# Designs tried in a protein design run: designed miniproteins, single chains. Part 45

Each design is a single chain, and the fold is of that chain. pLDDT is the mean over its residues in the fold that is shown.

## One batch from the design tools (miniprotein)

Design m1643
Fold by ESMFold2-Fast:
Structure m1643 (fold): chain A 90 residues (1-90)
Amino acid sequence: LEEKIKEYEERLEKDPDDIEAWIKLGVLYARMGRFAEAQRAFARAYVLANVQGKKEEAIKILEELKKEAEKEGDEETAKMLEEAIEALRS
């Protein structure tokens, strides 16, 4: 998990506007129980999705990852993803 986090951090240093990378980084933090970092990553993805007009694209990615978290029994991560989806729909 930490190795993947470092990889996404490096990608975001080069392209800080990558919505998918922010969402995936948030999921990795959530899986590690780092909920504050996960919320910050999802908040950044929210801002970028609004600025870039990519709210529907972001929602689709979040919905797919939520289904994966639900299948794995990761209720905490699934809840955070649902909250991110509802924020984008508002």
Scores: mean pLDDT 84

Design m1644
Fold by ESMFold2-Fast:
Structure m1644 (fold): chain A 58 residues (1-58)
Amino acid sequence: GAEEELREAARELVRAREAGDSLAATIAAGKVMRAAQELGLPVETLREADRLARELVG
């Protein structure tokens, strides 16, 4: 479901940022924003996606 998709996208985004892969990070951030919006979470920017991903991964 959307919650599982959000957790997977969050892990992808964190890993992409740690690897310095800007393209992978942008794609993963888009997935985070889409899944978060499906759950009614107000995530509309890359910065908000990065913050949410870090909160979910720990």
Scores: mean pLDDT 86

Design m1645
Fold by ESMFold2-Fast:
Structure m1645 (fold): chain A 108 residues (1-108)
Amino acid sequence: MNIEKVRENLKKNGYSQEEIDKYIKLLIEAEVIRALAIIRLVTGPPTPEQRKKAEELKAEIDRYVAENPVLSLEDLEKMIEKARELVREYPEAAIYIADLVIQQILSI
């Protein structure tokens, strides 16, 4: 990922420097969470019960995104905090949420 290109794209779309810095921080945090969840996943496969719960958690996030078609900076921050909490027990759900945040920021 090229952070400078992300900064330039946000600036071209009218975001303030303060907003750009917050989006870049979230993007970095999402990448870190994704990496930690992948490490957790490769060091131990989830149980069938954990996989089922991860699917339920993914469905909850999909519903939230569907109900909130314009995700604010605060919404993305809340999603990242949820993903961080899920890394240990539900790494597949943590990866899913982190990927959604990354894609939302990159699609601006």
Scores: mean pLDDT 85

Design m1646
Fold by ESMFold2-Fast:
Structure m1646 (fold): chain A 67 residues (1-67)
Amino acid sequence: SMAELREELENARRALELAEQQQDKTVARVVLHETREILRRAKELGDEELAKEAEELIRRAQSFLEQ
């Protein structure tokens, strides 16, 4: 459901925040992978707002991984 997908995105966001604080690139790579799947599913469901938020989180994770 869209509500479950939203919860998954918020969990991914919190995990990335913790990874950034701890400089944990391994967790950030996992979050990047999970958020890409959330984006794919959001697009399949037509949830444009959730897709946009997932794209923003993907960019944030990518930027962190590049340092």
Scores: mean pLDDT 88

Design m1647
Fold by ESMFold2-Fast:
Structure m1647 (fold): chain A 60 residues (1-60)
Amino acid sequence: MSKLKEEADKLYKEAVEAWKRGDLEKAITLFRKAKELYEKAGDTARVNALNIAIKELEKQ
């Protein structure tokens, strides 16, 4: 379980870096992967935050 959260945190960081570079497709893909791992880890707060972030990026 702790390992899932560490992988999710890493993917989240990579998604933020992709978003900073303007690579929206990569950012969305990485945020979705991070969300799936956070769901498996039971981190509901992070899942909710990622749902908002993904929806905002998809509106562009």
Scores: mean pLDDT 82

Design m1648
Fold by ESMFold2-Fast:
Structure m1648 (fold): chain A 67 residues (1-67)
Amino acid sequence: REEIIRRLAELLAALERAAPEDRAPLGAEVNRLVNEYIRLEEKRRGRPLSTDERGALVRELVARARA
């Protein structure tokens, strides 16, 4: 969990510095880690997340990565 947040912080920082042509692969990696974090949270809760829960979780994750 914390490893995903750390890696996401690194990728978001890299994305901020990247040239436009380099952003697509970094964005794909960010999406992969976000989906992995959602799967871990679903496993923790023992159920799928609703659309609203997924949105809230993504916002929390990005906020923590940017802190």
Scores: mean pLDDT 76

Design m1649
Fold by ESMFold2-Fast:
Structure m1649 (fold): chain A 86 residues (1-86)
Amino acid sequence: SSRRRRNRERVLREVEEFFRALKEGLERLDAGAPVAEVVAELLRRGQRAAAGVVAVLEALKRGLKTLEERLAAAEEILAEAERLLA
């Protein structure tokens, strides 16, 4: 079926672009780039899922123990990134 093949190819390209964006973001963080700048760049590229993953991973690195503290830290990272977009 040509529809199944096209849908599979589209989904694979979307997944490849997501992982490429995530990898590039994580490499920039490892190089010492500010997390808010990395998240803002991913948001500018329309890579919202990759931006969210980066924010959550950086919140987890802060040694926070509760879910509420981790979510608050991720929201702070996203808010700072949104300020860089404005």
Scores: mean pLDDT 78

Design m1650
Fold by ESMFold2-Fast:
Structure m1650 (fold): chain A 70 residues (1-70)
Amino acid sequence: SAELQARLAELQARLDAIKSQIARLEAQLNELKAKGAPQSDIEKIERQIANLQQMADALEARIAALEARL
């Protein structure tokens, strides 16, 4: 249906945005580790990545559920 296709497109766009944010944070994390940044700064970025990964996993599950209805 057009409604399901529109919803899939919106969820996919959100997923793509989250994956891009994860990639940027992973690059930042690598830079912090290379510079010998404090462990607290490293852990802060790692927690942000973990939270975004959880959101990405939830969106991927929702996309799969909607695709199964097509």
Scores: mean pLDDT 90

Design m1651
Fold by ESMFold2-Fast:
Structure m1651 (fold): chain A 98 residues (1-98)
Amino acid sequence: MEASEAALEAGRKAAEGGLAAARGAKNAAAGAAAAVAGVGALAGALIGERAGKGKEAAAEAARGARAAAEAARASGSAEGARAGEEAARAGRRAEEVA
């Protein structure tokens, strides 16, 4: 897998997990943090891909995906927790190619 592809996948899954956590959050602050971390990861991956910094983008997307997954688990949202696990898995894949 190319580093840019792994970065974009991790960013997309992080955004999905963060937004899912925000929708069903029992802890509103943790849900908001998950959404911010997830959207940030996606934005960083897109910027890095356009800049031709695929490995750097993959490393940053992996960190963002981990942060989004942790915040999603803290949110108390079951849907967010499941999407957060997918984000963590995509983040590990991005870390392997970073």
Scores: mean pLDDT 79

Design m1652
Fold by ESMFold2-Fast:
Structure m1652 (fold): chain A 85 residues (1-85)
Amino acid sequence: SLIEDIVNEGALLSYEEAKRILQEAGFGETAEEIDKRFGKRARLVLPILAAFIKHGAKPTREQLLKAAELVLEGKVEEAFEILFS
């Protein structure tokens, strides 16, 4: 499935690569907000969010922040719905 492909791709991205992808997509400040909010857990979520962006997700800042919370809660399907709505 697309969700499975995104999660698997995220698992292959480093934290540094994820931050670069998010910055290039215009989400550099949002990635910093996620780092501040989630601390070390940001290392788990940013690669998955970067993989969503690589697969064509065009979220608002608010949608990306909500998706970070959902991914950390294990609600990846709900995050997918927000990011691709």
Scores: mean pLDDT 87

Design m1653
Fold by ESMFold2-Fast:
Structure m1653 (fold): chain A 70 residues (1-70)
Amino acid sequence: MPKPKVTGATGGAPENLPAEERERRETVGTAGGKAAAEKLRELEPTLESNEQAGLEGKRAYEEKAKELAA
């Protein structure tokens, strides 16, 4: 039988966190990640500079994280 091993190895693995705190972290991370991905897709036709694309994605993530933290 397949054994799904999803105990997170990257970014915010909830080991001892209460369910509410885990959900909050997932919400912030998911929203930030989606914002970054959408920004990168927006830049996809003009990905002449990988550095620029990476910076734009990071900014989108940080802006979304700030919005949710406020």
Scores: mean pLDDT 61

Design m1654
Fold by ESMFold2-Fast:
Structure m1654 (fold): chain A 92 residues (1-92)
Amino acid sequence: SEIAEEGAKKAVEEAEKAGGKAKGEVEGNTVTIKIEGMSISGQFAALSGGVAGELEGAEVEVEVKGDTVTVKLTGPSPEVAARGAREVAESL
């Protein structure tokens, strides 16, 4: 969905501004944001964004491996997934 792709793009842009290297992927109602090279504080910000995405109605999975954070947001609709991705962006 175009709306979910816009949400993913915004999260990638904010992660890049925070000094990370980010990639967004959209598949159906799922937005996956992978951020590499983030500081520990940046990793906690991404985790906080994931929690905020759950409050928007998304099912959120967050994985931290070294300096890489992966946030996966699955909504009942692309619009909910997009809102979750925006919450991740706003937390960065």
Scores: mean pLDDT 79

Design m1655
Fold by ESMFold2-Fast:
Structure m1655 (fold): chain A 56 residues (1-56)
Amino acid sequence: VPEVLVRIAAAEYGVSPATIRRQLEAPDEALLREIARRAGVSPETLRRRLAGLAAK
């Protein structure tokens, strides 16, 4: 996954790039739900966004 896309997603959801990278390597559903809640999006929206990053 391109580092620039990881940084953009991290900025969109208010988390560190390392957190996004960790979710791509080892998904954690509880952390995913917490990030989605803080960002004001559904967990499904965040999951689809991360899946799109993984497809690059």
Scores: mean pLDDT 76

Design m1656
Fold by ESMFold2-Fast:
Structure m1656 (fold): chain A 96 residues (1-96)
Amino acid sequence: NKEEFKKKLLELVKKGVENGETITPNSKFKSVEEAWERVMNQLVKRFGEEEVKDMIENDKFLEVADELLAQQDGSEETATLIGQLVRIANDLEENK
């Protein structure tokens, strides 16, 4: 269910703000939910909570990934974030 998945991501946005951990290529995740929480946290740090909520509500993850790729800061952190955004976008499509 796409709406249930979006609700879960919105809850993770709040949790991510509290935990503050950055993702890297070497990051290991206990679960898919932990990966999403850390991605949401990193997005909130870059764009702010309200903008990330808009991304979730309007399915803008691929657009954000393209924007980050265009801005290309050369960091492995940004490359990892782009990959995770594509995965979340695919998960949203599968839960339609």
Scores: mean pLDDT 68

Design m1657
Fold by ESMFold2-Fast:
Structure m1657 (fold): chain A 61 residues (1-61)
Amino acid sequence: AELNEVAKRFRRLMEKLETEEDEEERERLIRELARLISEITGEDEEEVYDMLLAMERLKRE
């Protein structure tokens, strides 16, 4: 079903983000996650993107 496909896509993006070391690639992955979350929740893509980007920066070691 479509929910299963969305879950797999989300998992793949999260896995890529966890293993990606290049900052530019991480930003592209975050934008793709923001788009996917926006489609699911109805939130504005740019607002989700800004939030995810800020959270990602805070998570850095």
Scores: mean pLDDT 75

Design m1658
Fold by ESMFold2-Fast:
Structure m1658 (fold): chain A 56 residues (1-56)
Amino acid sequence: SELQKKITKLIGEILRLIGEILDIELDESLSEEEKEKKIKELEKEIEKLLKELKSL
């Protein structure tokens, strides 16, 4: 179903973004300030996707 495909895609995107946050936290080349800035942007994207998922 289209709904099932949409749910699967949203969950996949959320998991990918969580993986990116973990990569950023483990990146020794980035300052703490740079990490916080990048993580906040990714958290904002995750929140948007979670709101879309809850609206289904």
Scores: mean pLDDT 88

Design m1659
Fold by ESMFold2-Fast:
Structure m1659 (fold): chain A 55 residues (1-55)
Amino acid sequence: SVEELVEEMKKLLDEGIEYAKKIRDPSLTPEEQQKYANELKEVAKKITELREKLR
């Protein structure tokens, strides 16, 4: 249902916010920041897929 897709979208947005915070954390190494940047790209990909389903 559309409601289930919206709830999944909310979860992905929350994950994206957490990864975005990690990418900007100056206490992390460049390798750790890059790892979280990759995770954020995966979240963005899933959000795009859900947007296509909502069309």
Scores: mean pLDDT 83

Design m1660
Fold by ESMFold2-Fast:
Structure m1660 (fold): chain A 80 residues (1-80)
Amino acid sequence: MSEEEKELKQKAEEDFAGLREYVKENEDDPKLPEELERAAELARGLAEKLKAAGYDEAAETLERVAEELRRMAEELRRKL
């Protein structure tokens, strides 16, 4: 991987880990599911752009993040 792709992948993983903790602490926020759904769509769009640019591993990481964000939004909607 290029240095740029390594940084993108690491940042995506770190940002996602932080977001998971934020979700655990703010699970009662009625706006959080919709915010996570928007974040998932943005991550998916970014993954498509990265894949088009040849950053396949970073794109795969963001595709995984997008799916996890969507799943978390669905779980929160069940609790709210």
Scores: mean pLDDT 79

Design m1661
Fold by ESMFold2-Fast:
Structure m1661 (fold): chain A 66 residues (1-66)
Amino acid sequence: PKVVIEGLKDPASAAALALRAIGYGGKAKVSGGEVQKVVAEVPTREDAELIAEAGEKAGGKATLIY
């Protein structure tokens, strides 16, 4: 599954979300400047939902792609 998180204003939050995806055995890409985007690909739907929840709590908007 894939999670796209947009609207992150804190680079530390973006980095933490990317590291979390890698920790789940997935991969992530961080892009942007003052407003950052994280695209994460993870093995399970549960891991994708946990990243989406963390992204929303960090002030981002999460989109799940199954």
Scores: mean pLDDT 82

Design m1662
Fold by ESMFold2-Fast:
Structure m1662 (fold): chain A 72 residues (1-72)
Amino acid sequence: EKLKKEIEEVIKEAKRLIEEYPEVEELAKKAIELAEEALKLLEEGGDLLEVEILLGMAKLALAVAKLIAKKL
């Protein structure tokens, strides 16, 4: 359940960021894509390590988008 909540939170935050800062849309969409891939893999009973790697990549993309938004 914890991984699912973390993935959902990344998606929610990335969507909010796109609404406030259209300039970071590409990076925020990448975060959403990676998080959605992680969620699908988790729901299909896939490899938990792979889910964690995808979530980590999604979090990194979101962090970069947030850093750019902060400098706007």
Scores: mean pLDDT 84

Design m1663
Fold by ESMFold2-Fast:
Structure m1663 (fold): chain A 55 residues (1-55)
Amino acid sequence: SMEEEKKRMIESAEKLYEEGLISEEELKRIVELVKQGKLDEADKLMKEAVLRKLS
């Protein structure tokens, strides 16, 4: 379901934040996008943030 997908994405973002792979501001923005149902935008931001950190 959409709600289960939203929950899974938020949990993934929280784990990335705990691991230091995304900032607190990036975590907050991802959560806002997920709450708005913008899952593709949230996924893209998550990937871009991690790649930026690893570069």
Scores: mean pLDDT 87

Design m1664
Fold by ESMFold2-Fast:
Structure m1664 (fold): chain A 119 residues (1-119)
Amino acid sequence: MLELKESGGGTFKEGSSVTLSNSISGDVSSVDLISWWRQRPGEPLRFVASISGDGSKKRYSDEVKGRATISMDKEKGTAYLKLEDLKKEDTAVYYSVASGIIDGKPVLVFGEGTEVTVV
């Protein structure tokens, strides 16, 4: 079974940077995409960034383009989202999501989320 655990949240100063990570456990080789999503207070869940399981393909939302870097260390079972030049609007709960195929079936696994507050 595939599981995600986020870390790196907390309270951050405006203009600083944060690196969020997820720990991926279980069949990491079955992961074909890792994505990061965020939910701001009172708003819907929104896409932030994604990386393919082989690390070759990266996508970013227009809200974070130029400020965000997504990366993966598949040997460590860890994916990272670095967000630079933090704004108060970056205050949100950040979720990692893994998609892949396990036992011939598509799977979508959400982490528990990590909270980022920009002051």
Scores: mean pLDDT 81

Design m1665
Fold by ESMFold2-Fast:
Order: structure tokens, then sequence, then C-alpha cells
Structure m1665 (fold): chain A 80 residues (1-80)
């Protein structure tokens, strides 16, 4: 599960590789917050995080880096 989470998170980060340094930091901060939260969570929470990241990946083109980072941080807070 963690390996799958990291893979999807990496794919999301790559979509924003041409963004500004500040925007890339916002996305990375959100990803790290979510990964940290689920690392301490249950197997059910890890599965929910995988599904959440897959849905975000599908919508990534519609979201700004700031919006994506905020959604990731909010999901991390919900898991904690």
Amino acid sequence: MLEELEKIAGEIARLYSSASEDEQQEVTAGIMALLNAVSKGTEEQKKEAVEFLRELLKKAEELSPKELGELLEKKAEEIE
C-alpha cells in the first residue's frame, strides 16, 4: 500500500514539474502531509488514501497546484 501511494504521489508531482518552485513546494507539502498521516493510520485509511490520490490524478488538469496541495493537506488532517 505505501509503495502504491508513493507511486501515485510521484505521478501527481510530475504533472506539476514545470510549475514554479513555490507551487511545487505546495504540492510536495500536501503529498508529504498525506503520506505521513497514512503511515500512522490503519490499512483502511491507506486504501482510502490510494483511492483519493487516484481521483486527484484524474482531476489534476482541472486543479491549480495550490488547490491540489490544500486538498491533500485537508485529507491528511481528516485521517489524523
Scores: mean pLDDT 77

Design m1666
Fold by ESMFold2-Fast:
Structure m1666 (fold): chain A 100 residues (1-100)
Amino acid sequence: SAAEKQKELREKSLKNTIELLEQRIKTLTARAKAQGNEVALEYLEKARELIEKAKKTKDLDERFKLLQKASLYLGRAEAILAGDEKKLKFIEKVEEYNEG
């Protein structure tokens, strides 16, 4: 059915997203350690925990929400490492909009 085809494509897309986010965590963790930035490391750990939950989640909608939240934590870590205050404020607004 069309619904089964869409589910299969969505499962593949989410799996690819997980792989990309895991590579991004690895890169950002190396940067955070090089800078001695403990706050960035804490946000990267929160992102990692959310990705592990997403991997164990069978519900695709819940998996997507967990990966979105992980991406926002990665964005915060990246912005902190760059010293980008405007980017941090933008991410805070996105989080408020998604939780509101």
Scores: mean pLDDT 85

Design m1667
Fold by ESMFold2-Fast:
Structure m1667 (fold): chain A 74 residues (1-74)
Amino acid sequence: MLEEAEKLYEEGKRAYERGDYEEAARLFSKSAALYLQAGDNEKAAEAYEELARVYEKLGDFERAAQLLARAREL
């Protein structure tokens, strides 16, 4: 679980760097879910913060704010 979550997180960062924000959102979302299932709240929070950054790039500031709030409560 953790190894898969980390691979998805790394893939999400690569997608973000090349400007593929839709793919980055999918990858960070899956990574966060796997980190939560594994009980790694710190890594899940990092994935939610990256996902929020992706939604800011997509212009969805409401969703970005919701994701940051979720990360802060982990």
Scores: mean pLDDT 86

Design m1668
Fold by ESMFold2-Fast:
Structure m1668 (fold): chain A 57 residues (1-57)
Amino acid sequence: MSLEEKMKLAVKVAELLNEDPTLTRREIAEKLGVSQATVSNALREAAKFSGAEVPKL
């Protein structure tokens, strides 16, 4: 995935967690149609780019 795709994915993860903070990494991955590793990777890349801390799932 491109950096922009990873950033968009990270935003969607944040939106899902804002709606339901009890969601696990697996559930988020299932809702977005990606692997759990992809979710984790997207969040890490977004944190590096934005300079912000990423929530741990």
Scores: mean pLDDT 70

Design m1669
Fold by ESMFold2-Fast:
Structure m1669 (fold): chain A 76 residues (1-76)
Amino acid sequence: MEEEIERLQKELEELMKDTSPENARRAFRIYARLLALKKGLDPELVLEYMEAIRRGEVTPELRDKLLEAYKKAKEK
């Protein structure tokens, strides 16, 4: 767990040295995966939620899915 977090952080830092749009997208996905690992959430769900916030398109259904996943993660 700790080793994977360290690896992803190094990848993120390396990608952030290059401000190209492609590297920005890759960095965003790695950041979502890091958040998911730290919170015990699904990386796909976290990425979807972050993309929805950026577009101003957060639906009640998406919010409820994230809240349910967060509660489930807290119970473990």
Scores: mean pLDDT 74

Design m1670
Fold by ESMFold2-Fast:
Structure m1670 (fold): chain A 75 residues (1-75)
Amino acid sequence: MSEEEKERAIQAALETIKIMADEAGLDPETRNKILEEAQKELRKVAEEAKDREDFLLGITKVVNKAIEKIDEAKA
């Protein structure tokens, strides 16, 4: 998997999280906190992933965790 492919996947994941947070009606401060945490976790996934499958699984876990945080912040 190329660095460009990894970067595109990370950007797609962050955009998805942003859209979900905006749709949930989160304030900008809460949204930005979730995005910053997700970005840090995605960077770690990019560093630690051994292959394409491991990377995609890692991305999926970060996105799911961010969705849980959005739901928690909404409640």
Scores: mean pLDDT 84

Design m1672
Fold by ESMFold2-Fast:
Structure m1672 (fold): chain A 57 residues (1-57)
Amino acid sequence: SDETTIEAGEKSLKEGDYAAAGSAVHELFELAKKGEASEEAIKKAEEMRKQLEEKGL
């Protein structure tokens, strides 16, 4: 689900697992394309992507 993917992505980002965090962001945007992601999930994905970009990823 989008909530489970957000939780996994945020945990991975906090733990420095940037590959897993990037995969979670990708999955959330794919869910958004299918109309299966909430507006909150999309905003969380954008914030995680921004944090990854700030780290040069």
Scores: mean pLDDT 80

Design m1673
Fold by ESMFold2-Fast:
Structure m1673 (fold): chain A 60 residues (1-60)
Amino acid sequence: MRTLVGETPNILSAIGAALAAIGLAPEAKVTVEGTRVTVETDASEEQIAGIEAYLASLSG
């Protein structure tokens, strides 16, 4: 299981990130705390890379 943490610019972006993470890895455990999104998943390396790329695009 990998844990991915992303900080977003606002709460709406955090919700969007959580929904995107669930879409990429439906089995993932996603927690939203204000602007922070935590994704815990046993998904494939490809799915994890997709989630990491999406979170990075919101943080930059």
Scores: mean pLDDT 78

Design m1674
Fold by ESMFold2-Fast:
Structure m1674 (fold): chain A 82 residues (1-82)
Amino acid sequence: MSDEEQKKKTEELIEEAERLVAQTRETQSDPRVRLSAEVLLGMALISYGVGKATKDYAFALEMVEKQLERLRRLLETGDPNA
């Protein structure tokens, strides 16, 4: 992938993570799950910020994909490491 393609894909994954966390804020009553979702989104945003600062969008993409996968597991199982 070009840097532009990696950046675009990373931004698309961030948008998906933001949508999932927004849904969690509205539907989830467990404060632990809510907090874990916010932390995972924060980690994804930090990784994207690092990628932008260093122009290492491959790193940003890999890290954001990992945090989004953990977020999906959290929402399905209540455990991001399940």
Scores: mean pLDDT 81

Design m1675
Fold by ESMFold2-Fast:
Structure m1675 (fold): chain A 68 residues (1-68)
Amino acid sequence: SMEELQKEAIKRAKELLEKYPSLSAEQASLAGVLKMIREGKITSEEDAQAAYQAAVEELAKEGYNTSL
C-alpha cells in the first residue's frame, strides 16, 4: 500500500542520515527511494514521488537539514 511505501521511505532516509549525517533530507530521501525502486518495492513514478515527498516532509518536521 502507499502508506507502507511512505513508512519504508521515511525509515530508510532516517537510517541513511544516521550513517551519513551531512546529507540533506532531500538527499537521504532520494537515496532511499532509489534503493526501493532497485529492489522492486516501488514500480511507478507516482509511488516514487509520493514516497519521496512523505520522507522529505517528515524529516523536515523533525528538524533535519533541508536544501531550502
Scores: mean pLDDT 86

Design m1676
Fold by ESMFold2-Fast:
Structure m1676 (fold): chain A 58 residues (1-58)
Amino acid sequence: GAAAEAGAAASEAAARAGDGDGGNRGQTLMVIQGYEAGDEAAAEAGGRRGREALRRHA
């Protein structure tokens, strides 16, 4: 449901922030940015999910 999708979106966004998107910031600030990234990335991960669903049309 929506709650599970919100958790999954936040988790994926957090991984992205740690692996690539947050590379510019450095991990020191990523701990603080985790809050902001979770909120912003949840909205953008929703968009990515839409694109993923289109790619995963099987």
Scores: mean pLDDT 51

Design m1677
Fold by ESMFold2-Fast:
Structure m1677 (fold): chain A 90 residues (1-90)
Amino acid sequence: NPEAEARKRAEELKRLEELYDGLKKRLEAAQRFGFGQEEIDELRAKLLRLMDELGKPKSEREEVDELVAKARESSKKQKEQEKKLEERLK
């Protein structure tokens, strides 16, 4: 039944869109608060899969890549600050 399949696909796409929005917000939080590099890489991988599934434009992918780059820089700064605090506690 092609009509039932179309409705099922529309519901699936809506769920994927909600997951995409959630992961994108998590990546923005990673930029602000300095998440671990592994977490940032996992978020990027999940976002890329959802972008392919949802047919997001190249501009959206470029935006995600920019957020990843900024999140990685924040993560690096956070790690350097934690290392300096550990050195001071010795």
Scores: mean pLDDT 79

Design m1678
Fold by ESMFold2-Fast:
Structure m1678 (fold): chain A 57 residues (1-57)
Amino acid sequence: TLRSLSPEKASEIARLLVEDPTISPREIAERLGISVGTASRAITELRRLHAQARELR
């Protein structure tokens, strides 16, 4: 869903998480010009999807 995020911003968050898995929601929010709440929600959703993909392989 991520109704408050464009697909492009979601992809950038995924890239940042790959480059630095320890990156904070605040740092992502500052880099992309989005709210910390939006960044935190997006990180949680992306981690959930990654866990599901890992189980399918």
Scores: mean pLDDT 72

Design m1679
Fold by ESMFold2-Fast:
Structure m1679 (fold): chain A 65 residues (1-65)
Amino acid sequence: SHMKEELLRTFEAYVELAKARAPQIAEELDRMGAELRESAATESFDETQEKLTRFVAEIEALLAA
């Protein structure tokens, strides 16, 4: 799906910015990216978008700590 591809590209760009801000969580960020790619391959767009939203919230919480 073109929409899923855009969603993945958006998250990948966000992850690279987050790695620049907090390199110490890079491994966790890579795991989230892999999980979102798996979701995009096997789940609906809405399910993938919900996972993206949860991951962004988790990353922001980690960056605020």
Scores: mean pLDDT 84

Design m1680
Fold by ESMFold2-Fast:
Structure m1680 (fold): chain A 64 residues (1-64)
Amino acid sequence: MPPSDEELLRALGLMYVGLGNIFLSQGKNEEAVEAYRKAAELFREAGDEELAEEALEKAEEVAK
């Protein structure tokens, strides 16, 4: 069966977390924050509040 919309949104969120990690490793903190915030938005749309909260916390930590 094809993945559900929630599964696709969660997969996209994980991809954005990966992008944020890559940007962070390159010293691109502003781009990393944007990627993590986008991931949090996608996880919320997927109904995964725990992953959304973790992504948002990561964005806030990097934005310091």
Scores: mean pLDDT 82

